Designed miniproteins, single chains, continued (5). Designs and how they scored, part 76

Each design is a single chain, and the fold is of that chain. pLDDT is the mean over its residues in the fold that is shown.

## One batch from the design tools (miniprotein)

Design m18635
Fold by ESMFold2-Fast:
Structure m18635 (fold): chain A 94 residues (1-94)
Amino acid sequence: SSEQEHLQKLMTERTKLLTEVLEEGIKKGLSVEEAVEKAKEALDKFLEEAVFPSEKVRQQMERNVENIKKMLEEMAKAGASLEQLLTFFKMGLE
């Protein structure tokens, strides 16, 4: 339960960070491409700065971040707006 609780907290922090970056992109009038690049950079920095309780949790977070980067890229290629990206990732918050 301790590792799962830590993973859940990291996932929540990751989602809040992603949401904040996308909201800032909207406020600044960034293009979808520019905002996605900023979001990917922020996710990489999150992985660099985060404290992981185990190698297993680190690997799970690395896979989660990689999947989110792929989703950002695919949604942007499909013509999603920043507002649509923000709504999608906000709905992922439990």
Scores: mean pLDDT 84

Design m18636
Fold by ESMFold2-Fast:
Structure m18636 (fold): chain A 107 residues (1-107)
Amino acid sequence: KRKELLEETRKRMYEIVKDNKEAEELVDEIVELLENGPANPENVERIDELIEKIKEIVGEEAALKVGLLVGELRAELLILEGEKKDPEKAEEARKKLPKIIEEARKA
């Protein structure tokens, strides 16, 4: 489940950066950082730096879409970690996630 989620998100990010090898390498680092600590403050800061580099390479729209997928993946990984503690709260959070991401996009 977790590995499938990481690989699916990587594929979606690759589609956004459209065969740009430099941007694909940045995507790989983002996914690795999310896998190894989605809520780690150092990883959060590094991911933000990588998204800014993607913006410089492939443009603002592509970087925004990658940022949205990062937020979605981070939230899903945190829900999976919390699911063992409170399955009902985790399911409720998962159902609300698409709307939360859309609202965050507007802010």
Scores: mean pLDDT 75

Design m18637
Fold by ESMFold2-Fast:
Structure m18637 (fold): chain A 115 residues (1-115)
Amino acid sequence: KKKEAEELLEKGLKAMNEGNYEKAIEYFSKAAKLAEEAGDKKLQAQSLIYLSGAYYQLGKYEEALEYAERAYELGKDDKELQAQSLYAMSMAYEGLGDHEKAEEYRQKALELHAA
């Protein structure tokens, strides 16, 4: 189950690099579901961070923000996952035109990386 989810993340990242964002969403969504079924909160959070990025590339900023917020909650006690989630939230806010929140969340992410 964990190996299948990790293989799906690799396929999703390859799809992202190829510009196939809808295909990336399919792979990352399946990875997130397998991680959830396995109770692997860290792998689920990572999958949701990648989903946020794929939705961002499609210009679906509200969905990108939702997935980043869910990743932040699941990534509690993991500073790297929380920082990545905050960066994803910052990017989503920038896409939504909320430059003040984008900078706020970017600074929060930097603080976690410095700690």
Scores: mean pLDDT 88

Design m18638
Fold by ESMFold2-Fast:
Structure m18638 (fold): chain A 120 residues (1-120)
Amino acid sequence: GDRELILRLIGLILRLIGIEIELEKLFPDNPLAQRLIELIEKLKKLALEALDLAEGPLDVEKLEKLLEEVEKLEKEIEELLKEAKEKGEPKELIDLIEEVLKLAKELKELLKEMIEKALS
């Protein structure tokens, strides 16, 4: 496996865990925060699958499927961000949604790099 890709995936997973803990601490009864936690759990599962693929022989078909799933989650997070802003949710919650969106985009970029490497 590519050590740099593995470390970047681990860092992304740890950041997702940190955001989930912060959401549970700051917004335990907020419905949008609960929806974000569900999206984080899905994104975390995809990142763990990417990590498993990075440790073994790269499977292009599995990576492409993960990329499609991450792109779907990115859109769901963008919709949640729009809803949070329209409802006037606390800035701290909006900032956490924006951070999860950035991590979804980072995972998408990592998956694209892994696909390019597999095809090279």
Scores: mean pLDDT 90

Design m18639
Fold by ESMFold2-Fast:
Structure m18639 (fold): chain A 84 residues (1-84)
Amino acid sequence: SMMVSATSPVTGRTLTGILEPLNYTVSDARTGELYATVPSLEIALQLAAELLDAGVEEVRITSEDGTVWVLDRESVEILLNALR
């Protein structure tokens, strides 16, 4: 008999919303052209991989904390694999 009621809502992993999560800005490392601002490093790395596949040479990811990563295709693949 398969009669189960399962609610799988992840009701926010944040304790209290006073401090917003750090945003990550994805831009062209050579031109400084802004592509997107995303709320997660993983999403920023996935977007960087798509941009590199589309012909961007190097992608810069900047955290609101001021941390900067300059990534080529190999670096993005290594970091994405490490985060999964």
Scores: mean pLDDT 71

Design m18640
Fold by ESMFold2-Fast:
Structure m18640 (fold): chain A 75 residues (1-75)
Amino acid sequence: ELEELIRRVGELVREVILALARGDPRLPELEREAQRAFGELLEALAAASPEEQARALALLAEYQKELAELWRELE
């Protein structure tokens, strides 16, 4: 479930970035969805084992790299 939450947050953040670049009217809805998913992720991380947290951080680092590249392309 933790990996699934990380994937969901990554996908939602990507959608928010693209919506910002496009002036998409769905932006407020996407932001609310992303905030909700991020809250769920933080709660799951707090309850996770150190091994699960380490795996989660590795996945987050991969998504952070992808999102940073996307953001640079849109700047």
Scores: mean pLDDT 78

Design m18641
Fold by ESMFold2-Fast:
Structure m18641 (fold): chain A 76 residues (1-76)
Amino acid sequence: SAAEEAAIAEIGALTRETVARIAAAKSDEEVRAVAEEGLRRLEEIRRQHADSPRVVLAAEIGRREIEETARAKLAA
């Protein structure tokens, strides 16, 4: 549906923006804050479309990318 396509596009944009902001972060506190905000917004979109397997999958992929990026940045 048009709503699913829009949600998937929003998830993709949010994930890319959050990953870029984590990469640019100058402190561990900033990495955590940016990751937490990105994950919170991603979860809100997922919950609004919980009955859409496509949106749920897109959100899971985005969540994993944000978590992995934050973990790598914090380990550096």
Scores: mean pLDDT 90

Design m18642
Fold by ESMFold2-Fast:
Structure m18642 (fold): chain A 81 residues (1-81)
Amino acid sequence: MQAIRDEIDAQLAAAEARLAEHMKKQGVKELSEEQKKELDLYKRAMRLHRLVEAGDTSLTPEAEEAIAEAEALSREREAKK
């Protein structure tokens, strides 16, 4: 299980680094505080979901809660537009 967690963390870190490089190319230096919080919630939900899929079913309630929180935040943002 630890090796799977390390692999997931490495993949997320690589994706984050690629996103930062892409943003730098587009002239965007950093995300707003709200965008950073949203990104952190999505990263947490994705990490938990992948761990559950890998067989760590003890995290199922936390994964479901994190996904629901991320979806609720996304809906609130859309509703405020």
Scores: mean pLDDT 69

Design m18643
Fold by ESMFold2-Fast:
Structure m18643 (fold): chain A 93 residues (1-93)
Amino acid sequence: MKDKPGFKVVGVSNDEEAEEALRLIEEGDKVDLLIISQAHKLSRETLRRLLRAAKEAGVPVWIFVPREHAEDVRRLAEEEGYNALIIVDDPAL
């Protein structure tokens, strides 16, 4: 779980970080997990591009999003045919 050598996690919280993650995935760098925090703050096009690149590379994706945006993000992932894990950031939970 912790301190696994060779396990590479890439975090994305904005469009700039998303462009870096896209480059790493497209260049064939080893990414074991992509974490998209605050997916609702990314442009729809950027989020779609990330999901597509991750799907093509076989990279698992964890998406954190507020409950009010969870359905929109889930539909976008389903449109790309990707089974991303969507984690709802709900302060009531």
Scores: mean pLDDT 75

Design m18644
Fold by ESMFold2-Fast:
Structure m18644 (fold): chain A 73 residues (1-73)
Amino acid sequence: SELEARKKAFERMLELFGKKEGNIINIDDVIFYDTETKKVRDKLVEEDPELSDKEKEEIEKKLSELFEEILNA
């Protein structure tokens, strides 16, 4: 499915470009996940002019859920 393909792509991106800096997981200086607060910051999402603030929050929330699933697998 599309969701499974996105998850696999994200897992691969994390494997290739992910770096852990203390409690922060940094993916190519674009995506930052805080393992203590479980919050995500995504610069591409934040810079997207087509997305509302609410949509940006929902996307970052979904990314944090994806990080939780991958890191606790």
Scores: mean pLDDT 75

Design m18645
Fold by ESMFold2-Fast:
Formats: C-alpha cells, structure tokens, sequence
Structure m18645 (fold): chain A 78 residues (1-78)
C-alpha cells in the first residue's frame, strides 16, 4: 500500500539521519540498500547534501529526496 511505501521511506530517512556523518562523507553516486518492514529500499547519493531513496513493492514505487545531514524528506513522489 502507499502507507507501507511511505513508512519504508521514512524508515530509510531515519537511517540516513542516524548515519549522517558517514552518508555526507560518501562520494556522489554511492549506492546502498536496506529493508524496512519487508519493503526493499535503494539509496543513491545524488549530491553532497542529498540522497535519493526509492521504495519498491509489487504494488508500486515511491521516491523521496532526503537531506543527508538531517534525514528530512525534501521531496516525495508516490
């Protein structure tokens, strides 16, 4: 559901916040992945200050742009 995708994006954003110093130090184009409540989430460092987070399920896809320092969701597309 859209709620499950949103929850996964928020969970990934929280992980970015918790690891902000490490995330900010990573090269642009660095990729990672994690699982949030069974939803697969991919992360890509887009700029020194932003991470693209994509949550995917059989029901759909949701994308967020997240602040690398704070984990704040700056942009969201469902």
Amino acid sequence: SEEDLLRALRGAAAVVAENSMKVQAQPVGSRGGLSVDGVEVSLTKLSPNTVEVVARSPAGEATAIVDAATGEILELEL
Scores: mean pLDDT 83

Design m18646
Fold by ESMFold2-Fast:
Structure m18646 (fold): chain A 95 residues (1-95)
Amino acid sequence: MKTETKTRDLPPERFAEVAAEMIREAAEKGDEVTVTLTVEHPDGTRLTFTLSKKVEDPEKAAEELTSAVVRFAEGTLARYPDARFTLTVEVKKEE
């Protein structure tokens, strides 16, 4: 089994674009994609949102994962505008 992991800080001005790009690339490469969104507040509090999906349809998997990440981040920013996001995308593929 081959596992590839990519981590990027999500810029507020390009958050949805960067997340969509990372998740789409992952869904095209593997059989299972795990996304982890880490939210860091200015006071040092950290929250982690993790979602895994088997890739039966790369386009649909990417859309569902991206939608979940974007909705969570937008909800967080509505309450905590100074929150910072780091997205980790892990792809698993059979050898």
Scores: mean pLDDT 79

Design m18647
Fold by ESMFold2-Fast:
Structure m18647 (fold): chain A 109 residues (1-109)
Amino acid sequence: VEEIEKKIEEIEKLIEQLKNEKDISKQKQLIEEIIELLQEIELLAEREARTADKEVRHKLILLGATAGTGILALNIFLKLEDYDSAIKVLEKTYKNMKELLKEIKELLK
């Protein structure tokens, strides 16, 4: 779970950079970097779910699904060149992943 937490924290920093970025090509690069981190979170969540207790497994599956849904939406908005909608989807995906991570950490106490 610690590696997933670290990647979610990296996404938070990239979102802040993205919100302050005015160059479209750099916005695209930042979104692509966030997509790579979301892909890594999806893979880590699947891996950890295989050895987790039932309750933790359920939350890890939801975390991976949240990351996957975010990737799909971000790729659509990149094709549309709709960076404002991409940022909104990204903020919602981040919030949902952070809440699921909090629930997982409570179950591991």
Scores: mean pLDDT 87

Design m18648
Fold by ESMFold2-Fast:
Structure m18648 (fold): chain A 100 residues (1-100)
Amino acid sequence: ELEEDPNNVDALLQKGWDAYGAGNYEEAAKYFKKAVEIDPGNIWAQFGLALVYRKLGKEAEADEWLARAYETLAKSHRALGNEVSAKRYEELAAQYRARA
């Protein structure tokens, strides 16, 4: 599944973070957007896209993706029985959604 797959999420995330570290924010956005299109629940793709949009000055888009990332974290912590962390991430998600 990972061999020569242009839609390999892990490879897209690696390329996205490499581009972000190099200051190539438009390129990083393309990789993270592809990753989130393939795996919408991928926290690293959502967070990466949020950070990139913030660097590009797209605050509304950044806040929307931060909200989605915190919603994903809340769901994950709830599934693990960590209710305190889940509620905190739900509150953060709601805060960023109110700003978008």
Scores: mean pLDDT 82

Design m18649
Fold by ESMFold2-Fast:
Structure m18649 (fold): chain A 86 residues (1-86)
Amino acid sequence: MLTEEEIRELFRLQLEHAKDLLDSGQYEEALKIVEGLLKKAREIFGEDSPLVAEALRLMADVYSKLGQTEKAEELRKKAEEIEKKL
């Protein structure tokens, strides 16, 4: 099974990949990656973790590009609340 350190490294690599997809206009693919990472980050590291905050910010950016501005704003607020606790 993967160690916590290996899981953290895989999360960082996949968040970077999701950012690249977002920058290239592949919003649906970026969203799928971020959704999966957000679920796993919450399960492994808990709700108030740096990886959860980062994933929420990326998800907000994707929704913003999809024109779902209200959803993007709510996700950004959640990320900010987590970051405030760190």
Scores: mean pLDDT 81

Design m18650
Fold by ESMFold2-Fast:
Structure m18650 (fold): chain A 100 residues (1-100)
Amino acid sequence: SLLEETKKKVKELIEEFTEEALKVASPEVAEEIKKIKEETLERIDKAKSLEEIALVVQEFVLKLRDIMDKNPEEFEELSKVLKKFEERVGELLEEAQEKL
């Protein structure tokens, strides 16, 4: 289904984001990111619509921005990784919406 395919692709992008973020994050920030990732992946699996997936992704980005605001030393590098994720997931969700 379109929903299941979109969930798979979004989870893959979240995994890729996490792998790249962990290369630049301190150990403490890395643990926070891993926790938010696990919570987000569970919410994606439970999503019943493309709209719910989009809302879960939006909350994931907001939580990451909050972590970055609290860790200014890592802000620049994490911002680059997050921007790439936002662009890729945005395009994926737009394409999925067109196929509805």
Scores: mean pLDDT 86

Design m18651
Fold by ESMFold2-Fast:
Structure m18651 (fold): chain A 80 residues (1-80)
Amino acid sequence: SEEEKEKKLKEALAKALKAAEEYARVMSDPSASEEEKKKALQNLIKAVEDALKTAEEVGAPQSVLDTLREDLEALKKELA
C-alpha cells in the first residue's frame, strides 16, 4: 500500500538522520578516536545506502533519489 511505502521510506530516512546526528557528535568530540570516527562514518554510509535502496523500491521522486546519491558519493569520498 502507499501508506506502507511512505512508512518504510520515513523509517529509513529517520535512521539515516540518527546516524548523521551520531556522526556529527563523534566528529565534534575532541576525545573521539580515529576508530570511533571511522565507525560512525561507516554507519552513516550504510544508513544512507539503505535509505537510497528503500527510496528506489518505493518509487520516490527523482529529486529525493538524486539527493541521496549525492550525499552517498560525498560520504564515500570522506572514507577514502
Scores: mean pLDDT 88

Design m18652
Fold by ESMFold2-Fast:
Structure m18652 (fold): chain A 105 residues (1-105)
Amino acid sequence: KKEAIKKLREETVKQINNLIEQAEAAEDNEEVYKKIQEQAVNVFKNYTKESAKLTGNQSIVTEGQKKLMECKDKCYAESKNVKERTICFLKCLKKAVEEIYNKYL
């Protein structure tokens, strides 16, 4: 059970790191950044859902939804362009994965 949660965290962080690399390598194309953001949301939602299932703690899903909204609001307020917003959002979600892991595990 604990090993499954640790592996899920490690796999989620790896997926987000791959999306960060894709966003950094991408040329100025809003459709590419939109797809990267959508994939990041799906990866993060899966992490919170599976972590809640493994722990029996639904608060993880609620906190995940809150962190997702906070990351969107922060990065849309602070960033000058779609690329900066996308990279900011991905880095914010990566930090949220680690914060949820440390709080509930």
Scores: mean pLDDT 85

Design m18653
Fold by ESMFold2-Fast:
Structure m18653 (fold): chain A 55 residues (1-55)
Amino acid sequence: SAMEAIEEGERLAARGAASGDVELAREGVQKMRDAGGLSEEEAERSEREAIEAAK
């Protein structure tokens, strides 16, 4: 379901940020975006923040 995909995306983004895995962080945000859990602005902001945190 969309909610399940959003939850999984959040977990992936959080793991990517915590582990410095920029690709995983991007994948998580993209999964949330594809499931419709984020607006365009929210998706761009979350992706930027996750990538910065992962670095």
Scores: mean pLDDT 75

Design m18654
Fold by ESMFold2-Fast:
Formats: C-alpha cells, sequence, structure tokens
Structure m18654 (fold): chain A 68 residues (1-68)
C-alpha cells in the first residue's frame, strides 16, 4: 500500500515536468499497470522510453509495477 502511494507520487512529479504527449503515454502505462494488463503497460512504457526524459518515467512506472 505505502509503496504504491510513494511510487504514484514519484510518477506524478516526473509527469508534471513532461510534455503533454509523454504525460498521456505515462498515464496509459500507469492505468494498464493498475489493471494488471502487463502487455499493454510494457508497450506504453516502451513509447515513453523514446520521449525526452522518458527513461526516468519508465523507472517510476517499473517501481509502480513492482509495488502492485
Amino acid sequence: LDAVIEATRRLGELMEGASPETRELGNRAADAIGAGDWETARRYMERVRGQPGGEELVRALEELARAV
């Protein structure tokens, strides 16, 4: 529970500094993680990785995935 909350806050901080497109991809990945749809989450994470600052966002998404 606490790990999920912390991972979510970290992801939110990184997304606040991201472009609108990167933020949408990150939100879709996070939604897929929350739904347990790991294949969709992985696809969106790879798209995020290609964006400026995407490496840090992907790490935060991976933290969220490990916490759930």
Scores: mean pLDDT 80

Design m18655
Fold by ESMFold2-Fast:
Structure m18655 (fold): chain A 92 residues (1-92)
Amino acid sequence: MSLAELLREGVEIAEAELPDLAAAAREAVAGLSREEALAELAAGREQVTGTLEKAAELAKELGDEETARRAERLKAEAAATLDAVAAEVAAA
């Protein structure tokens, strides 16, 4: 497998997991205090968006502009999803 093929597969797996991200995030923080839950969601958001940003840049360097665009879109959608969960926790 080439690095470009592995990167594309990784983005495809992440895209498949996106619909479950909100439910997984809610479940992960369900037993935590509001303060702990918000801290965990913020840390998770930073890790997820940072990883996808690096994936997009690597895809661009490899000449795979489509995978780069998919990673950038996934980064925006994941950030919005986690921000929505954080807003729910903050309002609770």
Scores: mean pLDDT 87

Design m18656
Fold by ESMFold2-Fast:
Structure m18656 (fold): chain A 101 residues (1-101)
Amino acid sequence: FKALKEELIKRLQKAKIPQIIIEFVETALKTLEARIKGDDEKEEELSKKLEELMEKVKENVSIEDLKKAINIVEELKKETDYKEELELIINALKSIIKVKE
């Protein structure tokens, strides 16, 4: 999971994805990691942070930047066994697009 997080963050950074989207994705992966490990307290804390980041992403980034981030996550999904976890992140980003004008 650590290698997956590092690889995804590197790809997003190389593509010059806005830092707030990168922070959202990193926090989402950390939330999933806490869930897998059964760390309910940490999962709750990270889920609250994820909600705050989702609102910031809605206000501060373009639909085009969100689509670029989704494409990068979808490409990495093809190369990894963590397909379900990355699908959850893709769906979260798509949900943000759907609520933007």
Scores: mean pLDDT 83

Design m18657
Fold by ESMFold2-Fast:
Structure m18657 (fold): chain A 98 residues (1-98)
Amino acid sequence: GEKSKEILKELREMKKEMEEIKKELEEYVKNPEKSKVPKVIGLVLRAIGLLLEAELLLEELKADPEATEEEIKEAEKILEEIKKLYEEIKKIFKEFNK
């Protein structure tokens, strides 16, 4: 249905944003600057927000009677990829020492 297509699009965009957050954090770990600490914290908080929103979108998709099994499986796969990116982001953040 139209709603399931929109949710899948949003999940794909969230995954892309998580990949961009990871890349930006990796650059800050390579070149640590005290002035960038607030931005690093902001990126980690945004990653947490994206993970929580993605979990809610998957539940919304599962509640849609027009959602196909294929669409649900695609969304579950994207959420797994978002979760893996978040675990990688957490590891990178732990390496960001002052």
Scores: mean pLDDT 86

Design m18658
Fold by ESMFold2-Fast:
Structure m18658 (fold): chain A 92 residues (1-92)
Amino acid sequence: AKLSDVSKDEAVKRARELLKQAKKYAFVDKDFVKAASLVTAAGIELASSGVVDEEIKKVQVEILKLSSDISKLKGDDKLAEYFEQKAKELEK
């Protein structure tokens, strides 16, 4: 059954708000612990929708790309490459 367009939209909105905050912490404040926690929270909000479609996939790609960027900023190149590969798999 197709359900939860409103719940999906709310999950996407919350995830994107968390990603916006995570970007500020990562790139402006250099607080990578806080940035990583916000990215994790964004993933949880997105998963709470229970929906898997193209819009959810786009936000998952944004989460993975930001996780890669944060990992690079932390000097964890292996983890950064892992997240970048996962993002590419979802896009292509």
Scores: mean pLDDT 80

Design m18659
Fold by ESMFold2-Fast:
Order: C-alpha cells, then sequence, then structure tokens
Structure m18659 (fold): chain A 82 residues (1-82)
C-alpha cells in the first residue's frame, strides 16, 4: 500500500529527527494520513499501521525531553483507542 509506505517514511523521519518539534509534526502527519485513509485500508493494513505508529510513539517517548512527554502519552492513548 502506498499509504503504508508513506506512513513508514514519515515515522522513519520522525525517529531520525534531532528536533523534538519536527518529530512531533512528522508524527502528526503520519497519524493524519492514517485517519484520512482509515476507510480505505484493509483490517490487516490498519493493524500494521497502528503497530508501526505505536512503536514509533513509544520510541520517541523513551527519548523525549520532559516538556514533550505529555503530548506523546496523549497520542499513545488516542492510538490505543482505535
Amino acid sequence: SSVLEELERLLARALASEDPEEALLLLSEAMYLFYENLDSLSPEEREEALAKILAALETLLSRAPEEYRPTLQALIEEVKRI
């Protein structure tokens, strides 16, 4: 899926970013892409996308400065509700 490929690209860029603000913006773009394409993705593609988003969020949370942790925790809880 081209959506999954773009999602992976955005998440990889977020994880590689040295700027916490850039990382959060890229995560937001990845999540927006996921939500916009939710109805077009197969159940298997949705599960794969969710797993990748959660893995990226958990990795960034483990490395995040204190001021960014609440935002990342909120995003993790939002994704877990899907």
Scores: mean pLDDT 84

Design m18660
Fold by ESMFold2-Fast:
Structure m18660 (fold): chain A 62 residues (1-62)
Amino acid sequence: AAKAEEAIRVAEEIVEENKDKSLEEIREAIYERVAPLLEGLTDEQATEVRDHILKLLEEVQK
């Protein structure tokens, strides 16, 4: 899979693993594990991944 797809998959996995935890813990886990995957992406791909992560966090917050 492309790095963008991998980053999104990792973020989704973290949310599933930590859905019973606070939003802050989920955010921290995502940033720690996804940040290295973002460094090799284009600005467009990085924006796509970040937008997807924001949507995931919105679903957890509600």
Scores: mean pLDDT 76

Design m18661
Fold by ESMFold2-Fast:
Structure m18661 (fold): chain A 59 residues (1-59)
Amino acid sequence: MEEKIELLRLALKNAPEGAKFPIDTLAEGLGLSRDTVLEVLKQLEAEGIVKIEGDYAVV
């Protein structure tokens, strides 16, 4: 599970500027729960890497 969380972090850190990802698509693609993806996204938002906008993560 931790390896998939790290893959999510790396994918978002290396995404092109302006990339927009549906949260449910990230969860499905990695086999993670929506709650797990939201926790990771909140940490990345605190780090200034992404913005959570409704059902989307924006880089």
Scores: mean pLDDT 80

Design m18662
Fold by ESMFold2-Fast:
Structure m18662 (fold): chain A 58 residues (1-58)
Amino acid sequence: VSDSELADLTSLSVEDALKAGASKDAILKGIEESASQVFTPEQTSFVVDTAKSALSSL
């Protein structure tokens, strides 16, 4: 998976979770926990930072 694909998937997941009524804290925790289990540490940091940026823009 490319960085572009990770960014797009992360942004969509954040938007969908917010629309479903999840809190920003719950979304960030969920993304960090899930990403750390399946991605490299560098990719995990990237998706968490992307999620934070998406949440700050919404």
Scores: mean pLDDT 77

Design m18663
Fold by ESMFold2-Fast:
Structure m18663 (fold): chain A 84 residues (1-84)
Amino acid sequence: MTLQSTTIIISNSTDDQINQATSLAQNSGLSGDTIQIQLPNGSWQTISTSQSSTDQGASQIQQLALNNSSSGNSLTITIITQLS
């Protein structure tokens, strides 16, 4: 069996970007994926998703990163996907 696990790491985020990323993670329906967000105070917050949809959340979070980059926001997103 091939098991895919996706970890998304977000750093240099504003409160608004954190709220948007959290909303996308919850609405995306990522199953078993983990999102790590670096708060402006340097702390890390981990968000786990428990929905059964396929990879749509990762794509939506990537789109958020691209949109924020285009707007000149210094949002860094690292996506790590492991295949088992």
Scores: mean pLDDT 52

Design m18664
Fold by ESMFold2-Fast:
Formats: structure tokens, sequence, C-alpha cells
Structure m18664 (fold): chain A 90 residues (1-90)
């Protein structure tokens, strides 16, 4: 999942799991997703964004609800921007 679209899809799923399930299930899903991402430059950016988004989702059920219900295109653009920022810092 090295693309912003795939990362955004993963973040929406993680938000849904956080709302409907437990924090443990959300963390388990994050670990599963991270294990499938290659450890290249793009993959490192994706992993960082996924970890940070998951921390925010677990911190606030209101933020998890907003992310789960966000228009996909908006979330994809936000993810792309965040990944680009990580890549510039590397």
Amino acid sequence: MPTAKEVAEAIKELARIALEGSDEETRKKLEEILSKIPDDEQGKAAKKVLKEATELILKSKELAQLVANAPFELLEEAVKSAMDDVLEEM
C-alpha cells in the first residue's frame, strides 16, 4: 500500500474498526497493514502516516467518526500531502 489512495483506504478502515471494535483490534489491523508495506522510501512515508493517523483515531472517537465519514477524495489529498511532507524530511 505505497500510494496515497491505498493509505487513505487503510485509514478509513482503521477508523471504522476503532469505532465498532476495540483498540486492540485497531492496533492488530495496523500491524497487519504495516507488515505488507515495503521498506522503501514511499513505504516508510506510508508507515509513518498510518501510525500517526492511528494514534489520532485511538485518542478521539470524535476524530475517528470524522475520518470514517470524510469524503474519500478529501482524505486522499490529506494523506498525499502528509506523505509528501515525510518524503521531504527524509
Scores: mean pLDDT 81

Design m18665
Fold by ESMFold2-Fast:
Structure m18665 (fold): chain A 98 residues (1-98)
Amino acid sequence: PSSLSDEEIAEANKQLKEKYGASIEIRDGRAYLVIDRKKALEWLSKVPGLSDEQKVGLAGSMSRIDLGPASSYPSAEELTKAAGEAVERIKEDIERTS
């Protein structure tokens, strides 16, 4: 079971939505980064050479990223940091897919 409270997750989600258009979901004791499909498509729209079908598929595949067990994060701050770093890595990977 997750040691993070609903209040801590809500706080992290407020920051992530404002900065990245993303949120954290806890499922079966694991933390997941959930990226807004619209934000993912905005990033992918700047990549030349991708078809519309590839953009939709990539946006779908990057909509949920496994961040590991929620219990591995000592605080909502560390989880928020990990989620932010994951978003930045995804953006860099998209920019390399040209």
Scores: mean pLDDT 75

Design m18666
Fold by ESMFold2-Fast:
Parts: sequence; structure tokens; C-alpha cells
Structure m18666 (fold): chain A 87 residues (1-87)
Amino acid sequence: MLEEIEEKAAEAVKYVARATEIKGDDDEGAARRAEIVETVGESKKLMKEDEKAGAEEGLRRITELKEEAKAEYEKVEEEKKREEEAE
């Protein structure tokens, strides 16, 4: 379970980084990356007390963050492609 949480966190960070590269805005990206890292840390802390419950909670939270990061990246990439094709 921790491996799945870390894998989803890594994917979420990738989406945030790619969106930041396209937007050129680092402040929002930095905040999102910090939230992802904090979520992994909290999940590890919860897993020390109750491995199963902590893993399930962490996986739910990180999955939501990954989906949000992916949606933002896809939106930003689509807008960029549309502008390039329109020119």
C-alpha cells in the first residue's frame, strides 16, 4: 500500500511539474507539490499506528490529488495545443 501511495504521489508531482512548465508559474506548483509530500508523510505516520487504515486513507487522499493534478495538466496542455494549432 505505501508503494502505491508513493507511486501515485510521484505521478501527481509529474503532472504538477508539467503543468508548471507550460504555465511558467511556480508558486501554485510549489504549493501543490508540498501538499502531495505532506499527504505522503501523514499517510506514513498513520500507517505506523494502524497500517491498514492509514494506507487506505492515504491512498484515497493521494488518488484525489493525482486526479486534480492530471486534470490541471490536461487542461493547460489542451489550451497550449489549441493556441499553437490556431496560429
Scores: mean pLDDT 77

Design m18667
Fold by ESMFold2-Fast:
Structure m18667 (fold): chain A 88 residues (1-88)
Amino acid sequence: SARKKVEEAEEKARLALALLEYEIAEKYGAVHLISEEDKKLAEEAKEKYPEEEEQRKFVKEGFLILVALSLARSRGLSDEETVELIEE
């Protein structure tokens, strides 16, 4: 169960990162620098969260999860310890 939660968190973090990168690229006219795979992930995130406020919340939460997952991997935390970290 802990491994499944880590995998779900990794998926959420990937979608949030793709959406954040796309939003930044749109602001700077650099969407052409984003891979087709990341564009599809950003589209998936927008379909799941069509309202701007929900998109902002999703990006914020997903970025925090991404940082927490990166910290957990760097420190060799177990799946159980990783779940505790991201669920705070």
Scores: mean pLDDT 82

